Designed miniproteins, single chains. Designs and how they scored, part 86

Each design is a single chain, and the fold is of that chain. pLDDT is the mean over its residues in the fold that is shown.

## One batch from the design tools (miniprotein)

Design m2973
Fold by ESMFold2-Fast:
Structure m2973 (fold): chain A 95 residues (1-95)
Amino acid sequence: AAVAAHRAALDAAMDKAVEIEPSLKPLVEQARGLVDRAVYLALQDIEAGRKAMEEAERTLDVAAEKAKSPEAQKYFREARDHARALVDAVIAEAA
């Protein structure tokens, strides 16, 4: 399923970034909570779900900017892209 694939890819990218830059774990945990909220909201209200995921995307962008490792920066950008794809997949599968 597209939802499961994007969630797995998002989680893997965040886990890899934290493995490289453990100091950014609090931002990753914040982003994870925002992703969970966005997925839940998207099942009820498409616009609310998208707005909540935009907050998760911004949190991941902040983590990428704070990351000193280019590899960790790539994983945070990858996580952002998967978060965006995840909300779209949730909306499509709920239809």
Scores: mean pLDDT 87

Design m2974
Fold by ESMFold2-Fast:
Structure m2974 (fold): chain A 71 residues (1-71)
Amino acid sequence: SAVDLALAAELARVRAMFEASGKERFDAAELAEVTGMSVARAREILEELGKEEVSADEYLAWLRRRAAEAR
């Protein structure tokens, strides 16, 4: 579907940004910088995951789950 194609494109774009950062783990400030979101939003995501930092794969998995929950 168009939604699935848009999600796949966004996931690929975000992965490329994580790879360009050269980092394997991201705290709230680093996640905010790489993704362009606020630090407050990044902290909310990490708190939801029960983590102080995430890998690119963990964040991308969270995005996929949230997209599925939103239908």
Scores: mean pLDDT 79

Design m2975
Fold by ESMFold2-Fast:
Structure m2975 (fold): chain A 97 residues (1-97)
Amino acid sequence: SMEIREELKKIIEEMEEKIEELERILEEVKANPKATKEQILEIELLLGTARLLLAVLLLLSKKESIPDEELLEFAKKVLEKVEELVEEAKRILEEIK
């Protein structure tokens, strides 16, 4: 339905905002002399995972064979996972403050 497609668009926009937040956290951690190479790599992996999840969601959104309701459920789960990745990155940032 059009309503489900509008809700999906909002979820994609929220995911893009969360990815931008992860990019900002990565730059802040890289700028901190207390940050270890391992901590930087960990945030790079979190950002890479978030980008991959968005790419998968966008790929699936182009498939006519997938019902809109199933795509929306998948999108919600992917957004929840990306939110968890952001919180993990924030924890690393707080450790080096």
Scores: mean pLDDT 89

Design m2976
Fold by ESMFold2-Fast:
Structure m2976 (fold): chain A 93 residues (1-93)
Amino acid sequence: MEEAKKIKEEFDRMLEEGVSGDQIAEELREKVLELYEKDPEAAREVQLYVATEGAPRIAERLLAKINDEAKRKEIQADMAAYQARLAAIRAAQ
């Protein structure tokens, strides 16, 4: 899936370059939605990659910048739920 590979590569590059999580999420959402129209299987591949490899890194970066206790706790809760889902996915392999 060439398109899925390109989106994953762009995601990794944006993370490495320090692009904000909000900007990454916005750009990826648009590309993934467009990919669903062409190849739903490839779109699922990209979502799984972002979910398992990308989202934890984005959340960790956001936590470092947050002074708002409520937002910090929200992200921490999301990360905990996400790690639980990641463990379940790995166990299902």
Scores: mean pLDDT 71

Design m2977
Fold by ESMFold2-Fast:
Structure m2977 (fold): chain A 73 residues (1-73)
Amino acid sequence: AKSPIDVQAVFTAFDFDQNGALSAHLVVPILRMSGLELSAEDEQEVNALLQDGAISLPAFAALLRRKGAPVKD
């Protein structure tokens, strides 16, 4: 069952450098671990949005909400 995602806790756990940015390489695995089923097209769309190689906390939260993930406030 899908439970609400604590975005800040997840982001902080995978922000290994504590620089306020999450590596693009980690985003798709985190979405899958959070119970989101991503198609190859969804993965390409996410990768295209992350061309800078990283994502900020507010952008990551917005991405989760946009993909229909239940997110904690």
Scores: mean pLDDT 71

Design m2978
Fold by ESMFold2-Fast:
Structure m2978 (fold): chain A 95 residues (1-95)
Amino acid sequence: SKSELVNQLFNIIKNYITSSDLRKQVKSSLESLPTPLLESLLSLDKEIKTSPLNAQTLQELEEKLNNILKEVPQEIKDYVYEALSTILSLKKAVL
């Protein structure tokens, strides 16, 4: 369901949101996103987490992240970027 997708994405980004009031606003913003965009963001998170440790794959995932962020509302864009780019940076660091 859309609610499950919202909850999954919120759990990925919530630790990057310092204020309870901002978390409520961000969750509300996630609920307004199209289902295909929620699915695409969760698919990308999974790809980043499960990807092989090679420079070309990580670069391609960084390009995918930058492209999908163009479709994400400004109020949640920074939190999505922080969560997904942190995992990419950690993977690059072990190469």
Scores: mean pLDDT 87

Design m2979
Fold by ESMFold2-Fast:
Structure m2979 (fold): chain A 95 residues (1-95)
Amino acid sequence: SLQKEIDDAIAKIKASVTLLSSVRQSLKLAKKAGVKEAEKHAQQALDALRQGKVDEAIRHLRKAVEEAEKAGKKDTAKELEKLLKEAEEARKALE
């Protein structure tokens, strides 16, 4: 029905907003924590998202988590992992 198409469109818009917010928050968090490699990957996630490459953005967010873990920044890695999970859930709503 037309109503279902409208509801599906609204869900995709909300998912896109969540995905963008998660990527931006990941970049801010990595920068604040001083983990340069995590910041680089979060920036690459934002750049990929600007090009509509959602899968590439998710891969870069995952790399940002890995780099925070390697840097021994456990609290930063946990927060980045929460943002990654939100981004992965948003990605599923866009399929």
Scores: mean pLDDT 89

Design m2980
Fold by ESMFold2-Fast:
Structure m2980 (fold): chain A 139 residues (1-139)
Amino acid sequence: MLGLLTPEEVEAVKKLSDLELLQMIVIAARRLAPHFGVELDEELIDKALNAQTLEEAIKYAAEAFGVSEETVRRAIELLRVNLNVSGPITTPIAVAYPAVLLLEEAAGRPIDWRSIPLSVYHEAGVEAIREVLKRLGFK
């Protein structure tokens, strides 16, 4: 059985701040990076995840992926828009999607989404969601 999100987890994710949405994107990207042969700067990733403000998190994420801060802000906005139309099955994929876009930029090449099973994207998204929710005291 795929570890599907509960309805309570889905609703909790929709209420997250932009900082927490970026943390989910970064965690999902860290989990997916080895599947695409992408190496991320672990120090910059850790700085992004431990940032106390959205602006600091955006700065470190932009440096980690080799993108502009505007590109990171667009990734957060894309996740927020996609979460509004997502349920238990699609919410993890909504998190994985902007993560893969940032990984394409870090790799300097397009990523073939079909090169790995959909379940791997789903698992990365579920794990990213649960890690962020656990940090906030949700179960």
Scores: mean pLDDT 84

Design m2981
Fold by ESMFold2-Fast:
Structure m2981 (fold): chain A 85 residues (1-85)
Amino acid sequence: SAREAEVAARAAEAAGRALEAGKREELIEGLREQAEAARAEGLEDVAARLEALKERIENGELSPEEVVEEMRAIRDEALAALAAR
């Protein structure tokens, strides 16, 4: 199934748009949902990274550019994990 990879890729694209539009709360909720989805699929490392990214955004520790870069890295990790299954 490519659903988890598609969800992660959509989350990365949506994250960039949400930050540009000032929709920080929408981004945070999306990351929470993605972390839960990753755990359900057994992608514990991906889920942990999504939760860490969410906390750093909540604390104002990341620029929009850094968030997009982290989301791309998480997407690539999720795709690699799915390919290994």
Scores: mean pLDDT 71

Design m2982
Fold by ESMFold2-Fast:
Structure m2982 (fold): chain A 87 residues (1-87)
Amino acid sequence: SMKDKVLELAKEAIERLREAAIEKYPEKEEQFEKTAETLLENVEQLLSSRSAKEAARIFRSFLVHMALELGLPELAEEIEKEFEEVL
């Protein structure tokens, strides 16, 4: 389903953000792992209550913003591009 595709894209984006953030700030590994777990729970909850397209828009904006705040502009661009397929 479209929701399954959005969930897969969100999980992949969250994992890439977790890995890149830990590589850049290894002293914050536990914090980033906990954040990734919370984000995955939020994705599943949002997809249960919203349309796939609205969930995709919300997560694209949020994850892109987070990547930029972490100083990962290339990853932000990749996430934005991947979510274009479901919007």
Scores: mean pLDDT 85

Design m2983
Fold by ESMFold2-Fast:
Structure m2983 (fold): chain A 65 residues (1-65)
Amino acid sequence: MRVVVQGHKGFEKEVEVDASTPIVDLAKELGFTVEADPSVTVADVLADSTKALPGPNGFSISPAP
């Protein structure tokens, strides 16, 4: 699925990811830190953003338009 990843300092990138990808793995690939259980997936965070807390550089995801 396509998601938009946003961070601090104007970071914005559209990426193609599997809905079952762990959110911590996606964050790590893009150089971000998040606080989430390793079982929390991209789909879980899209349904409930409180399942992943952004680190100092921020990190949020939303569905791509």
Scores: mean pLDDT 80

Design m2984
Fold by ESMFold2-Fast:
Structure m2984 (fold): chain A 67 residues (1-67)
Amino acid sequence: MPLDLETLREVLATLPSVEQALQFLARNLDPNADEETLRRLSEVVAEVYGEDEEAVLRRLRELIAQV
């Protein structure tokens, strides 16, 4: 992923909800992104919004599958 995690945290902090953050990521990710990349992104989203990492990862996978 070309976007660094610090910049990603700043961008996500401007979005009104975890759902909007996950939709943003799903639209901007390579559809072939590996499991490690998805887990790292889920960790960042969970940290920013105070959510469960596994729940975030599951929702991100669902959104990517719909793209």
Scores: mean pLDDT 73

Design m2985
Fold by ESMFold2-Fast:
Structure m2985 (fold): chain A 65 residues (1-65)
Amino acid sequence: SAEGKLEEAIRRRDLAALEEVLPHVSDEYLARAIQFLRQVDRDDLADYILSLLSPERRARVLSLL
């Protein structure tokens, strides 16, 4: 699943895999992943993921936080 690939890319810190999988993950699931990263003090990775999103998608994901 795209969700499983996102979790694996996050675990491996695989930036190329993150870029590849992000278009295939729902905004709602991505918002939950960002919340989780912030809860475990992975703010740098959360911010990096948000920086890879288009402005329109970033706004949608941030509205779900």
Scores: mean pLDDT 84

Design m2986
Fold by ESMFold2-Fast:
Structure m2986 (fold): chain A 98 residues (1-98)
Amino acid sequence: MKIEELKKRAEEIYRQGQAALAAGDVQAALDKAKELIKLAIEAIKLGDYELAIEFAERAIELARQAQTLATDPALIFEAEILEGIAGIVIGLAKLLKG
């Protein structure tokens, strides 16, 4: 995948995640956070560590907002796991960059 295509796809996914949050659709927002984490890993594979950090930070933002809306313990747990995975991705990108 080209970096420009990856950026465009991440922007669309983030926008969809924000729309899901506005609609109160916690599961859809978490699904978009997962997609952003997958794109962050793809950015690492392409050597764009700054882009990987950006996508993972957006995933954390969606997951945290979803967690505040969630009343289902399973969805709260999923949000916490996604925040943790995205944090690891950020750590890996920073390690590989420096």
Scores: mean pLDDT 90

Design m2987
Fold by ESMFold2-Fast:
Structure m2987 (fold): chain A 62 residues (1-62)
Amino acid sequence: MHEHVTLEVEDAVKAAEELKAELEAQGYSLLELHIDEKANKAVVSFADRNGNLLTVTLVPKK
């Protein structure tokens, strides 16, 4: 099953890299990483060993 989470962050590039490192340490595999530095947005998609998908959308704090 697919989970989609949206997080408000101050720095999407840094948050995406930290999230990637943390989830890979937990056994997730990176599927997709898209960073828009100008918009301070990122989309990161992962799969766990059981085929569960997690997509995290990082957006600037409002």
Scores: mean pLDDT 80

Design m2988
Fold by ESMFold2-Fast:
Formats: structure tokens, C-alpha cells, sequence
Structure m2988 (fold): chain A 96 residues (1-96)
């Protein structure tokens, strides 16, 4: 499962960032699964978490920030909050 692979990668990356930690990622993923059981939303959120953690580690920062922006737009559209998703995406891209 792509979701399971992304979850494992997110937990691994978070363990290498003490300011975040793997428990933070587990709480976010659990909250998302409880709030929205749509596997496409959980998949998008897992990708967003992985891209964020990679960017925080200085890995392919520009590419990961673009991926984060795209995922934020997708989540905004799903929740009927496209303007909020776009505003969040613009803020993330400004970090590049």
C-alpha cells in the first residue's frame, strides 16, 4: 500500500527531526483518518507530511515545497476551502 509506505517513511523522517518527532506524525495521521476516512485524502496528507519533513531536512527543498503546495491545493479543493488551500500554497512557495 502506498499509504503504508508513506506512513513508514514519514515516521522514519520525523525520528530524525527531534523538533517534530514520530509521535507528532502519528497523531496527525490518526486525526486525519478519524476526521476523513477517504483514502485519497489520507494519501495526499501522507505525501504532504513526507515532503514537509524532507524539506525541513534540506532535501530537494524547492521540489518538496512545490509538492507541498500542490497537495495543499488538492486538500483545499476536497474540503471546499480552495481559497485557503491556495493561500497556504502561496505561503509555502514563498519559503523557496
Amino acid sequence: SEIEELREEALRLAAEIPEVGPETVERILKALEEADPDPEVVLTAARLIVATLRALRGENVEENLRAIAEDLRALGEHYGAAEEGEAAAEKVLALA
Scores: mean pLDDT 79

Design m2989
Fold by ESMFold2-Fast:
Structure m2989 (fold): chain A 85 residues (1-85)
Amino acid sequence: MLSQAERDRELLLTFLDRTARALEPLDPETSARLRELRRRLEVADDEEYGELVLEFLRLVQSLPPELQRIVDEIWRELLAEERAS
């Protein structure tokens, strides 16, 4: 059984990977930034993790509405998948 912190981290890592893949053909620069955030998050300690989560949220909030809809859809599908597991 994973701790809550480990579960949250794994969920966010998967979310970042899926979002980067989905955005690559639409906005390759944002996709590259998401991949870099994922790489940093994978090795981050607990304090760095919090800062990276805020950086990710700020990035998503800066996206145009069409891309934000894609991000929201991926998150919804990921949560449904998590519940099925």
Scores: mean pLDDT 80

Design m2990
Fold by ESMFold2-Fast:
Structure m2990 (fold): chain A 73 residues (1-73)
Amino acid sequence: MEKFVEEAIEKGREAAKRARETGSEKAIQLSDKIDELVKKAEEAKDPEKRYMYGNMALSGALTADREIARIEA
């Protein structure tokens, strides 16, 4: 669980950074939501909540990557 959450947090941060670099309003809004989920995963003391927020951050990262691909196409 913990290793997955750590990887999810890192992947979320990387996706959020890429989304912000596009300058797109929608991508920036996605990056803000991912940053919030990453923060919740880091602050959560309950392993189940940490896993949940980590998984949500990963889903957000995939959505952001798809939006970046659409902008760059």
Scores: mean pLDDT 81

Design m2991
Fold by ESMFold2-Fast:
Structure m2991 (fold): chain A 76 residues (1-76)
Amino acid sequence: SSSKAANLQKGNDYAVKGGVYLSKGDNEKAAKYFKEAADYYRRAGDYHNSNLMLALSYEAAGDKESAERAYQQYAA
């Protein structure tokens, strides 16, 4: 659906923003934008990329246990 396509595009946009801030060492903004990407991927029904974005968000935030859990859901 057009709604799904729009949510995927927003997920991709926020994932790119998260990566840019991570590369600059702005871990707080990286975590925020990866979290937004995860939400949009989930709304699109893309649980695989949502779990990857959650793992990256938790890693940027320093939450290693939550990152590992999200990564395991991504890898399953």
Scores: mean pLDDT 89

Design m2992
Fold by ESMFold2-Fast:
Parts: sequence; structure tokens; C-alpha cells
Structure m2992 (fold): chain A 90 residues (1-90)
Amino acid sequence: SEAEELRQQGEEYRKKGEEALKQGDYETAAEYYRESGEHYRRAYELSGSEEDLRNAARDYALASRAAFMAGDYETAERYLKQAEELEGQL
């Protein structure tokens, strides 16, 4: 299904984010975690699955943390707000 394809893409982006984080590339990690969160958010819009919503919120929170580590505090706050908004729908 389209939702399953989006989940698989989200998982792949999360793995890329984890790899970038391990390498100390915080800017790249933030970007990949954001992409992961967006794919899970889109999966949620198709599926209505609470699990997809939780994965989206978590990955936006990870994107926020990575952006903070990169020194991009404005982007970190933006992603944190997105994570909180998604979590508030649970």
C-alpha cells in the first residue's frame, strides 16, 4: 500500500539520520530525521494509524535535537513544535 511504502521510506531516512549522527554530521542528521518524520506523517494521513503518528512525532523530535547539536536553534525549535503538535493528536 501507499502507506506501507511511505513507512519504508521513513525508516530508511531514519537509518540515514542515525548514521549521520554517529559521524557527527548534525546538520545532515537533522535533515534526514525531518524527512523521516514527514514520510511517517504522510503515512498517518493515509492510514489513520496511531503508530505512524508516534513515529512521525519521534522523528521530528530527533530532527530538533540534531539541529540543536548543529547550533541551528531556530530550526530546532520549529521541529520541536511540529513534534509536540503531532504528539498532541495522540
Scores: mean pLDDT 91

Design m2993
Fold by ESMFold2-Fast:
Structure m2993 (fold): chain A 68 residues (1-68)
Amino acid sequence: SAQDRAVALAVALFRAELARHPDLSREELEGGRDALLAMLRQQGASDEALARTDAEMTALIDEHLARA
C-alpha cells in the first residue's frame, strides 16, 4: 500500500542519516524520529503503523549508539 511504502521510505531515510552522521546524540536522533513520525501521522498513517515505525526507529537508534 501507499502507507507501507511511505513507512518503508521513512525508515530507509532514517537508516541512511544514521550512516551519514555517526556523531549524532540520542536527543538529536530521537528528535529526527519524532519529526518523521509526525509527518507520517499528518499523511494519514494508522496508529499501528506509527507504533511499528516508532519501535523500528528506536531499535535503530539503540543499535547505532551501542556501536560506540
Scores: mean pLDDT 83

Design m2994
Fold by ESMFold2-Fast:
Structure m2994 (fold): chain A 83 residues (1-83)
Amino acid sequence: SSQLKQQQEQLNQQKANFFKTSAKNSIFGMKWSLEHHSDEVARQLLESSINSSKLYGEYSGNKEEEDKLIEEAKKEYEEGLKR
């Protein structure tokens, strides 16, 4: 039914927003961990940010923003390693 489809779309949007926020929070924590030489924690947070970005893409259907979040995570990780 149209009602069930609308409910599923709303739930998917909520899940997408959650995973986008989680990806951004993991990037923030990753940057902090690299600055404090917590390399193992930084690597785990990089993986978490990538996984959350992929889940954002799955629930949002927005592959472009998924790829942008993943590229941002990788860029920040590489920049953190140089400091």
Scores: mean pLDDT 88

Design m2995
Fold by ESMFold2-Fast:
Structure m2995 (fold): chain A 107 residues (1-107)
Amino acid sequence: DEEKKEKIKKAMINAIDEILKEFDLSEEAKESLKKLKDLIEKDFDLFLELVKDKMGVDVSVDNEEAIIEGASKLIEQILKSNDASEELIKKVTEFFRKKLKEELEKS
């Protein structure tokens, strides 16, 4: 469903934008999150494959819980790869999960 894809895409982009506003991240972490946002905008199907890899299960636009968890794991990995503290990673991933769930519930 193209409409479901568009709604999830918008929710994710908004959640990433809110992370970039709310948290004092390194420039490297910010750049990596912007690249993830760009991937979601330009190649959403590839983004879903990355989510599937992180979850170890087949993920479709109908499985919002798996999308939320897989996307949160991708955010965690990006922050960890850019030397963010464990406390910051936890705060950002919890914020992202809540924000994404909130946006998807509105849709």
Scores: mean pLDDT 80

Design m2996
Fold by ESMFold2-Fast:
Structure m2996 (fold): chain A 84 residues (1-84)
Amino acid sequence: IDEEVKKFIEELKKAVKENDLEKIRELGGKMAEFDKSLGDPSISFISEAGKEIKLNSQQASYMTSGALEWMADSIEDENGNVVP
């Protein structure tokens, strides 16, 4: 689990360095998946890496979009509500 989070961080660093917006969006979805499945320690580790990895506004937007898209795709009721 923690090793998967470390691998996520390395992939995010590479995507940010290469300005791969689609990859950053995909990794945003992975972050949401970790939040749902792994809990607080994994989120804390990802958040700490985010301090080292400086995202510009566009990259941050794509990452957020990816997380929201994963939530919408994975959890939907008749009204499209997202469960915390």
Scores: mean pLDDT 64

Design m2997
Fold by ESMFold2-Fast:
Structure m2997 (fold): chain A 91 residues (1-91)
Amino acid sequence: GAEEYVKQAIEEGELAGEFGKESKEKKEKGDGVGYTGSSVRAIGSLLTAALYVKKAKEEDEKLGEEARKKVLELAKEGGVGETAEKLFEGI
């Protein structure tokens, strides 16, 4: 059911936020390789979250939309909100 897809979307959104924070810290320390690696991981988690949100919406539009909003909130907290907004266009 939609509830399992919502849980997976939120877990991936939390990971994206964590990788986003890590990316920012590495950039501030001058670790360009670490910055790039954490940024790529954040994007990967956001893409996975988007797939789960889409699946949740197909099962239950309201639960899927609530998951979408929560993932975008988590991404913003991790400093990758602008990237998340772009990836979630049309979902």
Scores: mean pLDDT 89

Design m2998
Fold by ESMFold2-Fast:
Structure m2998 (fold): chain A 90 residues (1-90)
Amino acid sequence: MAEELLKKGKEALEAGDYETALEYFKKAIELAGEATPEQLLGIGEALVELGRYEEALEWAMKAARISEDPALAAPITGTALRAIGLLLDE
């Protein structure tokens, strides 16, 4: 179930298991046939922690494009700005 995979992705992200978090979020999208802003943000956050800043920015921008939730605006913007800053500070 996609909701269970989203939960497992969040748990892995909190545990610092960023590669496992990516796998769960990606599987959740695959099972649902569509991505939620929360899933895309989770992927972006995991990619920042893995040092994959260009990919992190792409996923954060995808989340921004489909999100209409004001509560997600700050986390999405923060993730995108962090990815940009780290990409520039190689």
Scores: mean pLDDT 78

Design m2999
Fold by ESMFold2-Fast:
Structure m2999 (fold): chain A 99 residues (1-99)
Amino acid sequence: MRQLSEEEKKEVKEIEELLESDEEARKAFEEMVAKFEEETGVKVRSPFELRELALSSKDPKVTRLALTLWQALVGLRNGVISPEEAVEMFEKELKEVLE
């Protein structure tokens, strides 16, 4: 859905710019996306598609994992977590969802 707020669109753009400029952040994103796709069967090609999935998916598992992946990217952008910590955060949520 193209119903993101202007603030959410700005956040998506800032994350996309981070992934284009930071190789380690990009690798962390690609690793988390690969794990997400393996578990859910849903392909994610960009941070924009990830944010859309978090808002539009009717599958609680997809929504939960997409939201956690998005929160990890926000943490990376804000310098609150490292790329390694972002992957660990996502893997922890993935294990909890599989329980």
Scores: mean pLDDT 80

Design m3000
Fold by ESMFold2-Fast:
Structure m3000 (fold): chain A 69 residues (1-69)
Amino acid sequence: MSSEELKEEAIKLGKQAAQAILNGDYKTAEELEKKIGEILKELYKQDPKKAMEAHAEIIELAKEAAKKL
């Protein structure tokens, strides 16, 4: 998988995790967070800059979800 594909997948899962939190589905959110962690580890090995960008976007998605609770 390319670094661009890893970044896109991590952000996609981040959006899904944020939605799971808003739905009160904390089990699904935890499972998605574990998958995001594995993807980000691989992305950091291939392209640290893209990993930092993806991580920053995921953090902002989580902050926005928390504000709606």
Scores: mean pLDDT 83

Design m3001
Fold by ESMFold2-Fast:
Structure m3001 (fold): chain A 79 residues (1-79)
Amino acid sequence: MTAKEAGEKGLAAGKAGAAAAKAALERTRAGELSVEKGVGLALRALGDGIDAGLQGLKLAEKEGDEEGKKLAEEGIAAG
């Protein structure tokens, strides 16, 4: 996996984590999930996105890939 590929995966994971968190909170508001379950799912999704973004950033910094670094930073911000 290249630094750019890792950064792109980090960005995608961060965006997916944010979307999953929003969906969990919307389901909680609709009464489909308990508040405890909905918040737990949202926090897990956000944490997974941030972790993936951090891994991408570390790899991009190691390889000196500026584009990969930007993508990883965007992934962290989205998570």
Scores: mean pLDDT 69

Design m3002
Fold by ESMFold2-Fast:
Structure m3002 (fold): chain A 74 residues (1-74)
Amino acid sequence: HHMEEKRERYRRIAEEVLDSLEKKGYVKFTPEERERLIDRVTEEAVKNNLTDEQARLLASMYAAEERRRRIEEA
């Protein structure tokens, strides 16, 4: 039960970070890309037992990396 709560907490953090970045116009992901990023952040956070702050940083880094990749491919 506590592991499920932890997973949901990490997913919420990733969603909030992505929402913030999209509202600022820094990134625009498809629903599929967004879900994949949230899943990746959540899995890494669970495996590495990250703090909430570390999970936010990880989500920001993954979003920035995906944005960079998009710019380079354009």
Scores: mean pLDDT 80

Design m3003
Fold by ESMFold2-Fast:
Structure m3003 (fold): chain A 75 residues (1-75)
Amino acid sequence: AAAEQQELKKLIEQAWKEIKEALPDMTIDEIIDQLNKQKEAEQKAIAAGIDVEESQKNLQIINELIKKLEEEKKK
């Protein structure tokens, strides 16, 4: 639904703003490493059948944040 996509986009944009504010204290590579560790934890939860829908949503958010950070590295 359009409302669900809009909420997801808002959560991604909010998380991205928080990452930008943290960047002076952390490198982009360090943030990507932390996000990849979270991604692995969510993938393990899905494989174990634990909160699959929530973990899939979290993976979607994490993947979008990693993509944005990789774009920033290319600048």
Scores: mean pLDDT 77

Design m3004
Fold by ESMFold2-Fast:
Structure m3004 (fold): chain A 57 residues (1-57)
Amino acid sequence: DEILAELQALAAELDPRIRVEQSVRLGVPVFTITAPPGLEAQVAALDRRALALYARA
């Protein structure tokens, strides 16, 4: 999945402690972003990027 690979690359650039996982719920791909406390802004930026990538797909 190209979107997953791009999000993982962006997460690694922001902070190596950020993890991006993909699962499928009722046929819909869902991305889960996990990070330690204090990285809420970085997580929010990744979440917005994921939405933008999906809107363009």
Scores: mean pLDDT 74

Design m3005
Fold by ESMFold2-Fast:
Structure m3005 (fold): chain A 63 residues (1-63)
Amino acid sequence: MKEEEIEKLKEELRKIKLEVNKNGTWTDEQLKEYMKLSIKLAELEGSETSVEDIKKHFEELLK
């Protein structure tokens, strides 16, 4: 299974979370990148419903 790719995505998500925690807020760039990485991770894990929920949640936050 795509364990190495999943691990890489989790590492990228951790980096974004650390930067958000440091700044106390999301930038538009961080939010969009986190959304895209989260969707890709959910797709690799076969969670189609999670992909839809993540996409909807972040689209509301970006408006």
Scores: mean pLDDT 72

Design m3006
Fold by ESMFold2-Fast:
Structure m3006 (fold): chain A 97 residues (1-97)
Amino acid sequence: MKEEAKKLTEEAKKALMEGDLYKAAELGKKAVELDPSSLDAATVLYKVGEELYKEGDLEKAIEMYRLALESIRLARPDDTETISEIEQKIEKLEKEL
């Protein structure tokens, strides 16, 4: 399970580097489904969200930030600063929809 999640996370990183944002999003989402507390997968999803936002895909960007936030809450519940920052980013983007 975690080894499969790690492989999907590495494939998502490669897709992100190649500019295939939708493939990176799909692979990252599968990685957090297998390992919900993966900070590595959460980091990839957050970066995919930032790139999707730059392309104007606000709905998909928000989806990626929400998935990253859920994983961070599970892995680092005491990281209230990072959690608050991502929550505020999601709220701001929802107002831009």
Scores: mean pLDDT 85

